# Ledger of designs, part 18: designed miniproteins, single chains, continued (5)

Each design is a single chain, and the fold is of that chain. pLDDT is the mean over its residues in the fold that is shown.

## One batch from the design tools (miniprotein)

Design m16599
Fold by ESMFold2-Fast:
Structure m16599 (fold): chain A 99 residues (1-99)
Amino acid sequence: LLRPTDDVRGKRVTILAGGSGIRGAVDAARTLMRQGADVTLIAIGDRIPDDLLQQARDAGARVIRVPDDPRLAARTARSLQPDLILPMGSTGQRAADLY
């Protein structure tokens, strides 16, 4: 499952990530943006380095910061009406489970 088999061009992809998942989420956002996806990264938690989030923004992704509240993150993701949801790390998975 490390090779994408699906065409993500033009798809709205929402990545849910917090804590240790943030680095992987930024890398995923950069890759998906290169593949033509419309990416939003929901960054969950208060202690996320802005330089990592800036890398996602520089790749063209939208970044939304949310407090460490997986339920609020899930509601935020739902409001974006994504075609695909990608959870990264345990915090991202908890938010996706509440979507």
Scores: mean pLDDT 81

Design m16600
Fold by ESMFold2-Fast:
Structure m16600 (fold): chain A 75 residues (1-75)
Amino acid sequence: EKEEIQRVSKLIVEAFKALENDDEEAYKKIVEEIRKMKLSPRAQAFADAALKSLEEVRERRKKTGKKEPFVLVTP
């Protein structure tokens, strides 16, 4: 359970770094990897919330062209 949340957190940070580098392909691959993970309900809820926040940051960056900070809160 703790290991699952730690792994998801690491992948989310890597996905955010891909967005910072404008590496759309790396971002999509990391997101798909997270979605393919078999997670406990708590870890899955964390992953879903983090992916939603990350997607919102990505959409705002595309709309405004501005780099936005991403804050990841681990439950």
Scores: mean pLDDT 74

Design m16601
Fold by ESMFold2-Fast:
Structure m16601 (fold): chain A 129 residues (1-129)
Amino acid sequence: MLSEEEIREILQEVLEKFVATTPAELAMVLDEEGKVIAVALKTASLSPEQLEALAELQLELFKEAKKKGEKYYSFYDEENKLVTVVIEVDTGEKKYYVVVVGRNISEEEAIKLAEKLAKEIEKALLEKL
């Protein structure tokens, strides 16, 4: 069984590679309580307090979407040309929530990026268990 530190290291590596190789501006993984486990940014400008507040907000928005039968939460900010997608990853033992923020991409493209990252996270965690 992986330690909490080993899980964080694995997730951090996956997120850093993802942000470096895709149009994603931000990728973040949250636990079931909305705590940030790992985060990667193309342009660093968020404090730890801002990241925690963003994490809590995104998890609550996803929970509301899930109550409506949605597989993911998505939001397009026309002013900043940012799209945010939240998707669940269930490893069978623990649930994680993946947040992806893209710039100058479609909502459909952002959803595909979030689904790709969710699969990469699931694979990385299951291969190390």
Scores: mean pLDDT 80

Design m16602
Fold by ESMFold2-Fast:
Structure m16602 (fold): chain A 54 residues (1-54)
Amino acid sequence: AEERKKEIEEIVKNNDRKKSLDLADEYFGLRDVIRRMTEEERKAYEKAREEAAK
């Protein structure tokens, strides 16, 4: 779970907007499952949503 979250964060960092948005839902689910919610994880998810909205 945590390894997968870090993998998703790396994809977001590489600016693959469409792939990042698709993975944002999975990322959010993993975040809730392990009950981990850091500011960086929240920003990554929000950033992916905002980038897709542009």
Scores: mean pLDDT 61

Design m16603
Fold by ESMFold2-Fast:
Structure m16603 (fold): chain A 63 residues (1-63)
Amino acid sequence: SSEECAEKLRQLGNEAYQKGDYETAFIYLAAADKIEAQQKGEPFNPSDKYKAGVEQVLKQYCP
């Protein structure tokens, strides 16, 4: 479940990056990184600029 969610977010981030939507891409990739860090028991803190976007994306795709 969490692994599948992280992979989905990473795919969405890569697609946004390819379309030139870098801000959206960074938010999706940061959300995927946060899930991966949680699975490894490692701290993860996205930049303050993306924090709200990461939380929104996680609630939407990883409820």
Scores: mean pLDDT 79

Design m16604
Fold by ESMFold2-Fast:
Parts: sequence; C-alpha cells; structure tokens
Structure m16604 (fold): chain A 74 residues (1-74)
Amino acid sequence: ATPKEIAEAMAAGMEDALKALGASEEDIQLAREAFELVAKGEKIDEGYEKAKKLGKASEAAIGAIERTEKEIKK
C-alpha cells in the first residue's frame, strides 16, 4: 500500500474510535490535521503537539499516529 492509502485507512479507524469516545467535531478535525502532518513526514512534532491537545481523545490519536508513522517508514 502507498503511504497515502495507509494514512487514509488509519485516519478512518481513528475517526471511528474518536466518535465512539464521544469526541467533538473540533477534536476529530484537529486529530485529522495532526495525523496528516505526521503521515506526510512534515512537521511531525507539530502533529504530535496537536494530538496532545485532544483531551480524552489524545491517547487514541497519538497511538494511531505512531502506528501510521511506523508503517510508512518501513
């Protein structure tokens, strides 16, 4: 799979998990932005910092980002 395909699949799973946790649309959008930054290999630190701001959703978002980064770098 391409990095884009991996990122899209992981983003979809993350959004579903965040919705199940009762995350707001704002938190989901912020998580998506954080995810895209890391998936592109650009501003990785900014992506993680955005994910940390998601409150209850931060742990799920950071986990999804870490898994995606690991898969893309292989």
Scores: mean pLDDT 70

Design m16605
Fold by ESMFold2-Fast:
Structure m16605 (fold): chain A 76 residues (1-76)
Amino acid sequence: MLSPLEAAVLREVAGLTISGPVPKSEAVRAVAERLGLSRATVSRILRRLEARGLLEFRDGEVALTPAGLAALIALA
C-alpha cells in the first residue's frame, strides 16, 4: 500500500512523464519544488517506487510503469 506522500510523488512523476520519459535529475528537481520536499527525500521515495515496480529507470531517465498507472487509478 502506498503512503500519501508516495502517492503524491507518483502522481507528480506521472504528470511529468505524460509525453515520455524524463531525466531523473529533472524529475527529482521538479517534484521537490512542487511538493516542498528536499531532493534527498524525493530520491528516496523514487527508489521505493522503483523497488515496488511502479517506476522504471533507463539510461538516466524515469518513466511510469503500467503497474504505477494502475496504482494511481486505484487511488482516485
Scores: mean pLDDT 84

Design m16606
Fold by ESMFold2-Fast:
Structure m16606 (fold): chain A 82 residues (1-82)
Amino acid sequence: MEALRILQEAVREAAKTAKTVEEAVRKTAELIEERKEELEKADKEEALKALEIAIEQARANPDEPGAAYLLEKLEKIKEEIE
């Protein structure tokens, strides 16, 4: 559950400091990328599963502001952890 906690913390931190939804999404992706080593260290399998869920949610909502940027970043992070 550590990997999911890290992802949730990234979302909360982005939401606190972002001025727009697009900025929040972009900052979330950046914070997850910065913490990819912590995700890998916590549990690689759990991290990959959490990223897979996030990627699927982004693909399901392509019309949301920043969705394309979030999807690209999450896919890159997943590839680096794999």
Scores: mean pLDDT 72

Design m16607
Fold by ESMFold2-Fast:
Structure m16607 (fold): chain A 60 residues (1-60)
Amino acid sequence: SGKEELERQIKQLEHQRKLLQEQLAKAEAAGDARRVRAYQIAIKNLDAQIAALKAKLAAL
């Protein structure tokens, strides 16, 4: 089954999310409103992708 590939993809996206959260925190500390918005959108998009992959994994 594709279980191992889905688990690997989820782990990779969760790692990317962690890095984006760190960048968001730095942008917030710097008062960079444009970067804050960009990182918030990127994190929301990653959250949607992670949720979709987790739903596929749960259906296996």
Scores: mean pLDDT 90

Design m16608
Fold by ESMFold2-Fast:
Structure m16608 (fold): chain A 64 residues (1-64)
Amino acid sequence: KEEEIKKLKEQLAKTNDPAEKVRLISKINYLENPVWTDEELKAAGFKIGEEEKYGGPPGPEALV
């Protein structure tokens, strides 16, 4: 868990894409405090299973 968060922070430090930074920050926050709604996860760039399943409309990830 701590190692996973550390790895994500390292990726965040080397990433120059703002959309990717948001995604990484959201993953770190989710791992530290896993109390996110589907809407918040989607806004943060996480791929929700249901979204992948039916190939829904472009989510926050499509912002990139």
Scores: mean pLDDT 62

Design m16609
Fold by ESMFold2-Fast:
Structure m16609 (fold): chain A 78 residues (1-78)
Amino acid sequence: KLDGGTALKLAEEGTATREDVVEAAKDLGLSEEEIKVALEAYEKYGGAAGAAAVVLLAQGLTPEAALKGAKIAGELFG
């Protein structure tokens, strides 16, 4: 199953799918609301952004901060 390290590598490679984002979020124990934020990042900014949002949320960042960081990751790696 995906863990935080796998999610980070998927963000760096820009290859994360929607299913990868959901699975990583569930594996890291993110709440239903946090999973929605990660999927929002994925849909707006691509797979790298979705994976980055999962990692940032798992580290305890707010949804707003995670989405901002995910956008930057999507621009760099997606």
Scores: mean pLDDT 73

Design m16610
Fold by ESMFold2-Fast:
Formats: C-alpha cells, sequence, structure tokens
Structure m16610 (fold): chain A 77 residues (1-77)
C-alpha cells in the first residue's frame, strides 16, 4: 500500500541518519549535511501524504523531521 511505501521510505531515511551519526570517519559537518538531506526528503513525504489524505503518515514524517532536527542541535562544533 502507499502508506506502507511511505513508512518504508521514512525508515530508510532514519536508518541512513543513524548510520551517519554512528560513523566515526564522518565529521560533524558531514553528519549535519546527511541529516539535513533527510529532513528535506521527510518534508516532501509529509506534503505528499497530506495531499493523499494520509494524515497519519504525514504526522509520522513530521515527527521524524523533528527527531533529525533535535539530533543536529546536539552536534557541537
Amino acid sequence: SEREEVREMIKKIMDKAEEALKDPSLSDMEKIMILGAGIVSLSTLAVVSKKLGDEESAEEARKAQDELIARINELEA
């Protein structure tokens, strides 16, 4: 279903962000860039889900964005 596809895409974005955060070879800037790209993708998923009438998936995508924003705020220079 479209809802399952959106949920899978959210999971892939969040998994990629967690892999980046755990990678000791990446700088804080590289981690921020990867998480930032994830936030943009999640924003698109939220807009598409809302347009399709899937408010639950839109909310899941928005919560995922808030989580990535919080993780960026934890990364110090």
Scores: mean pLDDT 86

Design m16611
Fold by ESMFold2-Fast:
Structure m16611 (fold): chain A 62 residues (1-62)
Amino acid sequence: KVFRNGLDPSITTTDPKEYDALTREAIKRLTGLPEDADVTSEEARERLAEVMREEAERARRA
């Protein structure tokens, strides 16, 4: 089973734990969250939703 990151489709893995770590790094890179940020936190989820919404809107206008 392969997990693909919605923020960065190039990030793929067969390990759920690795997927979580890669997703955390992607969120930190895109949103500037601190190193201690938890991808399951409300703040991380909110910022992730904002980034995904902005990317979807940008793609729709392209």
Scores: mean pLDDT 61

Design m16612
Fold by ESMFold2-Fast:
Structure m16612 (fold): chain A 77 residues (1-77)
Amino acid sequence: MREEVEEVIKEISERLKSLMEKIKELGKLSKEVQEVAKEELGRVSEAAGRAWKDPSKVDELRRVGEESVKRLEEAAA
């Protein structure tokens, strides 16, 4: 249960890190993209905290992670 939550948190964190590095390499790291990244990291952190306390919310964490990646991709496009 906790192991699954840890794996999902790691997966989301790695995806967001990789995406941010790619955006930076492409020269698209604007103030607006940085603000979106900060907001989305906050949302993922809150969802991760909920799933850590209640592992039944791991699917909610996965959904928030997917939405956060999509929003960051859209902001950088």
Scores: mean pLDDT 81

Design m16613
Fold by ESMFold2-Fast:
Structure m16613 (fold): chain A 56 residues (1-56)
Amino acid sequence: STLPIAFVRDKITTEEFKAALDAHLAANPRPGSDTISVDDFIAASEAYLERERAER
């Protein structure tokens, strides 16, 4: 389930990055943490893509 950052960046554009981050924060408010890492975003993006693929 671990995708290299280069692959994620190639698959997801900067605008999609912003939209996905905004949607993720709206659906999953951060409990007690102000820190959001690239790894967290990669995990969220991977889960989104996997769910989208499975939903087909």
Scores: mean pLDDT 59

Design m16614
Fold by ESMFold2-Fast:
Structure m16614 (fold): chain A 77 residues (1-77)
Amino acid sequence: LEEARALAERGRELRPTNPLEAGRLLDRAGQLFRDEGRYWEAAQLYRQASEAYLEAGDEEGAREALGKALEAAQEAV
């Protein structure tokens, strides 16, 4: 989980200057939280990744990340 937290922090820091890389880091962090069964944190990270992808103009990446966020949120209930 330390790696996932570091990736999430770096992704948030990079978002204003490199939103595409930020989205990739946040998406990876979400996957690591999901692997640990931490579905709510995973859903939040996937949502942040989707927002970063939209800022980068990657509408397809944003759609995929949002889908993962919804799936993780459903597993958290």
Scores: mean pLDDT 85

Design m16615
Fold by ESMFold2-Fast:
Structure m16615 (fold): chain A 93 residues (1-93)
Amino acid sequence: AVSGVAGFARYALEGIKKLIEQGDLERASEAAKALGEKLLKYAELLSPEAAEVARKLAEAMKKMGENIEDPEKTAEYYAKAEEYIKRLEELAK
């Protein structure tokens, strides 16, 4: 389950990045918030350590969506999301 969640999050984050690069900030915001909601739901299916990381990733996604018009904050939350995805990939082994 952890490897599947990590892979899904990676794919979704790449999609959000493309929307930002295209200037489609409304869709990028919606996608980031939707990813956050799905990650909170998936966290219920994970081990306690992986669930904690998934919840932190969900919060970063939510905050990125809320701050999508702020390039500095968007970059900060994107970097945090990358770190949490790497941690999930490590936990998947």
Scores: mean pLDDT 86

Design m16616
Fold by ESMFold2-Fast:
Structure m16616 (fold): chain A 61 residues (1-61)
Amino acid sequence: SAERAREGAERGAELGAAAGGAAGYDQPITNGDLKAAREASQAAALGPEAAREAARKAGET
């Protein structure tokens, strides 16, 4: 489960970065991109439930 929690955290961070990257795929990294990455990291740190919710929202929408 520790490995699953880590995988969920990685997925949350990756999807958060992807969502932020979509806003700047042809532009330099902005404060919005960094904010999205930080929020994904914070959600991952809060635990697997928060990480899964963040990942689901990023992947679903």
Scores: mean pLDDT 59

Design m16617
Fold by ESMFold2-Fast:
Structure m16617 (fold): chain A 77 residues (1-77)
Amino acid sequence: SVTGLSEEVLELMKEAREFALKVAEELGEDPAYIEEVRKRFEESAKNALRGEVKEEELEEIKEQLKKEKEELEEFLK
């Protein structure tokens, strides 16, 4: 249901926040970038809570977050 999807979105927001904090702690770089990542997920969460995001789109958002994390880690090598 849409309600179940909303809970998934809340978990994604929590993961994004934890990721941002971990990146800030380990890299100590660009808090603006970290804040922007969190902001993007907040907008996606708002859309999902309105019932505009389908379950497939939620999976795409999860994949995007994973890709951004890998990109950041790869860039640091």
Scores: mean pLDDT 63

Design m16618
Fold by ESMFold2-Fast:
Structure m16618 (fold): chain A 50 residues (1-50)
Amino acid sequence: MKLTITSLEEALKLPEQVKGEIDGVPVSTRDELINALLENPGKPAEVETV
């Protein structure tokens, strides 16, 4: 399923494996997504759960 993630709370509810990006930076795990959100405050992430 495709989701737009705008907060750490939303990211924490995702499965460990995801496929997505923040500001063109690819992420493949929930931990990578969380780190990317912390590094890019105010940027939405577009992710797809696997």
Scores: mean pLDDT 79

Design m16619
Fold by ESMFold2-Fast:
Structure m16619 (fold): chain A 91 residues (1-91)
Amino acid sequence: MDELYALNEELRELLQSVSGDDRKTWTLGLVLTLVGTYLTLNKLADPEDPSIIDLSDSVLGKLFGVDRVDMRNVEELLSLLETNMTRVVKP
């Protein structure tokens, strides 16, 4: 069963621009998929190492507070995403 998250406003707007979905809650898998799509569409991968993402001058970089992310370091990516996501508590 997938855990549901509410995104902060800037991350939500960024991912909505990619997906076209006006969602209130998101699964972590969907967020990761849409982040990957955003990075691909905006050509943010380093030309010499596509696993390294240049986030300088991007909205996502400002959200994460970093200029670069290594997509092979899943733990770092998840940590950065979690600071911009709030877990939805079931009623």
Scores: mean pLDDT 76

Design m16620
Fold by ESMFold2-Fast:
Structure m16620 (fold): chain A 80 residues (1-80)
Amino acid sequence: SLLEALEKLIEAVKNGDFDKAREYLTEALRLASEEVPKEDLPKVIGLIIGLVGALFEKDYETAIRLAEELKRLVEESLKK
């Protein structure tokens, strides 16, 4: 699930495993297009783009913050 991919992404960043972090980010982008309602998708994609930038700049503190914010947004969006 998208939430599991985001949890694994956060763990990978915390462990300095950047190869796994990139893999989980790619999976999160794929799952976002499948699991997130269309109306919330632009906000989710915006946070994913910010996260890509943070990882590229090696700003891992910002990457963790954005990934946790994205997880909260996804949890709120998926509540029934």
Scores: mean pLDDT 79

Design m16621
Fold by ESMFold2-Fast:
Structure m16621 (fold): chain A 95 residues (1-95)
Amino acid sequence: SEYEKLSIMELAELILEQIKEGKPLDKELLNTFKKKLIEEGLVSEEKIEEWEKKYGEEVTALALVIKLILHEDGLELSDEEILELALEALKSIKE
């Protein structure tokens, strides 16, 4: 897929655009993004499955984007703080 040629940050930007535009998340895009995050050691597959089960796919995708941005900026927040930010951001987008 063309998504495998994109950087992890470019994949994150595409996910954010889909969420902001109210589009359903593209499964190939989301799966490629998750795979790259796991390969970089930023998240485990088990953690992603836990978040998706508890909060849903959209909140999990946004939380993963936030986690990547924080990591690139050298910032560290707890998983609970990241999930709270994702929930607040999604609410703001939908209001």
Scores: mean pLDDT 85

Design m16622
Fold by ESMFold2-Fast:
Structure m16622 (fold): chain A 69 residues (1-69)
Amino acid sequence: SAAADAAAQARAGELGTEARKKYIPLVKELSDPEVAKKRAEELGLPIPDDPTSPGAIGRIIQAELEKAA
């Protein structure tokens, strides 16, 4: 979980200012558990019991950034 958060933040940093702007709004969107579950399902990730945990959010962000690359 912490590793997923760190990886997502590092990836956003590599993509520069525009990716950082996308990262912050995505974290806010994923604070809604229904939105977080839907995004995890769309990305083919396992749906955790707490989809809004920092680790779950970081994993979804990482997958979104990898899909965009």
Scores: mean pLDDT 66

Design m16623
Fold by ESMFold2-Fast:
Structure m16623 (fold): chain A 66 residues (1-66)
Amino acid sequence: RFEELAKKTQEVLQELQSRDPEIESASAKASEDGVIVTVTPKPGADQQRVQDLVSEAVRRAVEEVE
């Protein structure tokens, strides 16, 4: 149920991490209550910008699976 969404989110987040120099790590895991997304911005990065990019990536993953 959430496994497919987590996998798709992970793929999108890994692609985002490879393209954006302000993201140190980003991952997604399935849980019983949904998908858990963990993001670590690089030191000195704009945390709000990184969060906004991750939120957009998650939204795209949801739209593609649903």
Scores: mean pLDDT 77

Design m16624
Fold by ESMFold2-Fast:
Structure m16624 (fold): chain A 85 residues (1-85)
Amino acid sequence: MMTQTQLTPSVQFFEVRNAPPGTTLVFPSVGADVVVLSGSGEVIRRQDTPGGKFEIRLESEGPADVSLVVRTRQPVPVTVELVVP
């Protein structure tokens, strides 16, 4: 399950709950800074991209809660696709 909240025109917050191991987060071709946080708030990945589609695969022992903070270079909406294995 994924919940999306727009914090500002350039910042979106995504919460993914009970993601199975191997779940992939697919980001569109948009210039963005992405911070992936564990359920405890620990930064597990940070990626800054000028654009281009990219993917973040979640690897865990079991279902995991993660949060994403996505900041775009320009005030455009971002959609993240959740691909469950």
Scores: mean pLDDT 71

Design m16625
Fold by ESMFold2-Fast:
Structure m16625 (fold): chain A 94 residues (1-94)
Amino acid sequence: SAALLAALDALLALVEEMLARSTDPAVREQLRTALELLRQAKALAEAGDYAGALRQVTEASRLLVAAARRISPEAEARVLGLTQAVGWALVQAL
């Protein structure tokens, strides 16, 4: 779970960075919603509910990829890398 929590913290930090740098209201709304879903995923993972955490991360990933595509190719690549790392760590924890 240490690797999972580290990956979740890295993804949370990336989303907060993207939110701080974004001025598009639609992108900000997607990022803010994804941030809340990821915070819920972290709480579920800390409680040992990896299936619940995976469900929240899956929904957050959909919003994050859509938002990142509107920002830059570099943002999309970073989001894809971290969401894949978190997803893999969650599947291994199941």
Scores: mean pLDDT 87

Design m16626
Fold by ESMFold2-Fast:
Structure m16626 (fold): chain A 65 residues (1-65)
Amino acid sequence: MDSEAAEELRRLLESGRVTVAQAAAVMRAHGVELAEPPTVGGLVVAIASLPRERAREIIAELRRL
């Protein structure tokens, strides 16, 4: 569980740097199952539930958007 990755994802979404749709697409590409429609809270909870290394890979990819 990576609370740092969850906090970073929330910042990216709240700042408008990454959209909910972009974050959902990247997380699904990494095999993360998400409820439809995706929400900020749902995405943050989903990333927090992942192993730290996997969560960090997702955040690194989102930062490149």
Scores: mean pLDDT 81

Design m16627
Fold by ESMFold2-Fast:
Structure m16627 (fold): chain A 89 residues (1-89)
Amino acid sequence: AAAAEKEKLAKQKEMLKKLHENADKILEEELAIARKLGLPEEEIELLRKVAELYKNNASAEEVEAWAKENGLLEDVAGVIATLREIEAA
């Protein structure tokens, strides 16, 4: 039981680290696609902010604060819950 939880947390930490490490590449690809599709600049700026938060290893509190400010709390609830679990372990 304890060993399984420790392994799960280690995998979650690796996934978050990989997301943070790939944030710049994701940002470049998403911004290029968004502009090609004619998305509004406001939506492009949102994609930039999400990628920047992941790149900077944002805490659950930081992600929640950003999501509340932008009205996206429901959209990122799962990410916030996962980060809180990792921080509580």
Scores: mean pLDDT 61

Design m16628
Fold by ESMFold2-Fast:
Structure m16628 (fold): chain A 76 residues (1-76)
Amino acid sequence: SVEKLKEEVIEKFTKSIEGTKEYIKSLNLPNEEEIIAKLDEFEERARKTLELSEEEFWPALLEVVGELQEFLKEEL
C-alpha cells in the first residue's frame, strides 16, 4: 500500500538522520548541539509528510532532503 511505502521511506530516512547524528558527535564540533537540534527539526518535518496525500508527500519529502543536504554541506 502507499501508506506502508511512505512509512518505510520515512523510517529509512529517520535511521539515516540517527546515523548522521552519531557521526556529528564523533567529530567533536563546537556547534554540535545546534547541528543536532537542526537534524531533529528535519526528522520532525519528514515525519509530518506522512500526513500528506501521495501527490504531496514526494515533493515535500524531496524538499526536506534537499534542505538537509544543503545544511550539512554548509556545516561540514
Scores: mean pLDDT 86

Design m16629
Fold by ESMFold2-Fast:
Structure m16629 (fold): chain A 89 residues (1-89)
Amino acid sequence: EEELKRAKEALDLIKEGRRLFEEEGEKAAGGAALYAARGYEILTGDVEEAAKKMGEVVLASDDPKKQAELAQELIDEVEKLVKEKLEKL
């Protein structure tokens, strides 16, 4: 089903974001957040909310620690949504 396919695609994007963050550290926060925001967009279809979430990470670019915290929060949020979606399928 389309919903299951979208959930799996979002999960794969989250895994790539986590891997990038683990390999590159805080400097990869923007890239990791982009994977998570794309996962959110694919999972929900909400382009505006995905852009808003990514924008919050970009606005924190002058504080690498804060940007990394926001990127991790976004990854965790999208992963939770994917798991909730998969449990309902």
Scores: mean pLDDT 81

Design m16630
Fold by ESMFold2-Fast:
Structure m16630 (fold): chain A 70 residues (1-70)
Amino acid sequence: KAEEARKEGEEAAEILRELGLPKAAEYLEEAGEYAAKAEEAGAAPGEKNPYREKALEYIQKARDEVLAAL
């Protein structure tokens, strides 16, 4: 599951790079990595976890970067 989170982040990031959004791609890669770390730390669904919070922050940054490119 942790490896799947990383892979999904990498695949999404590659699509963003192809669209000319390399900064958003970097944020999604970071989000995937932090999501994987949260899983590895054994965070239960709904539990507050610093890695999960970081993953959400990077997802937000990726979203903001995409919106700013419009």
Scores: mean pLDDT 75

Design m16631
Fold by ESMFold2-Fast:
Structure m16631 (fold): chain A 65 residues (1-65)
Amino acid sequence: KAAALKEARNLAVEAAKAAGLPQQTHQAFADFVVGLYQLSDFKLSAEETVKKVYEAVKDKPIVPS
């Protein structure tokens, strides 16, 4: 359980770096991925969750208002 969340966070950070997102947003992106992964009750794979969050944020800034 905890290991799965850590793996999802690591994948999210690597995906954010690969996509060229600003370094200051890597943790916010990872938080969204881990949150969605947990909310899906792990029904989505970590990779699918990363893609879904990236598609949602690429068209709008990752700015927690």
Scores: mean pLDDT 71

Design m16632
Fold by ESMFold2-Fast:
Structure m16632 (fold): chain A 86 residues (1-86)
Amino acid sequence: SEAVKEGLERLKEFKEEAEKLGLTPIVKLVEELYRLIQEGAPEEELLRLVEELIKELEKVYDKVDKETQEKLKEAIEALRKYLEEQ
């Protein structure tokens, strides 16, 4: 859960840039994850959404600038750590 929170904080920092870049699927998935965490959703639902978010982040990685790539990489690594600890 802490790794998910860390990944989401890094994605929150990235979210404004993602909105500016028109990365709507990523913005929506981040918003859904925040909502589910606030609502205390089951870990299985969080796990599924984290996996989907990682896939969408990896798809756009090569399409953004180096500064955005670094933030994206940090978010992906934090989310992957969460998956490995399950």
Scores: mean pLDDT 75

Design m16633
Fold by ESMFold2-Fast:
Structure m16633 (fold): chain A 97 residues (1-97)
Amino acid sequence: MAAHLEKLAAEEAAFEKQLEESWAKLKAEIAKIPDEAKRAEYLAIAERLYEALRRLAARAFALARELGVDPLTSPEVAAAIRPEAERLQEEIEAWLA
């Protein structure tokens, strides 16, 4: 149990760091948009999607801790977060279309 919880904490921290780095890069790309109104709109959408992804990740890791499983490979965690993940993917695809 203890070793598993330590591994989960390290994996969650690594995932959050990657997510923060990706968010910083996305903000830098949005900052290059010359139209101020369009830049503000894209930033608002991106921020909302980033917050949704952070909440989904937090839920996945919380479930992994509760069930004593790996959040990245567990079918139980995948099944629990799938509806939210699919909805978020559809929203991203709709925005990019």
Scores: mean pLDDT 79

Design m16634
Fold by ESMFold2-Fast:
Structure m16634 (fold): chain A 80 residues (1-80)
Amino acid sequence: SMREKLRKKLEELEKRIEEIEKKAKEKNASELTWETIRAARREAERARELLENGEDELRVLLLLISAGGGIVVAERALEK
């Protein structure tokens, strides 16, 4: 189902956020990079709330896309 796919994507995203937070600490990431990571975490937390409450799947999907984009930006910043 779509909800099961979204749950798996959310779990994968949450693991990526944990990994990037550890890497950001190790690399003494900039405040801008940390703000980007924190924004992605808030979006992932919101997506979990909506998914657990049986709310709109489209809203969950959009939050996951947004959070994923933020993590990609943070990952790129940490490559420099």
Scores: mean pLDDT 87

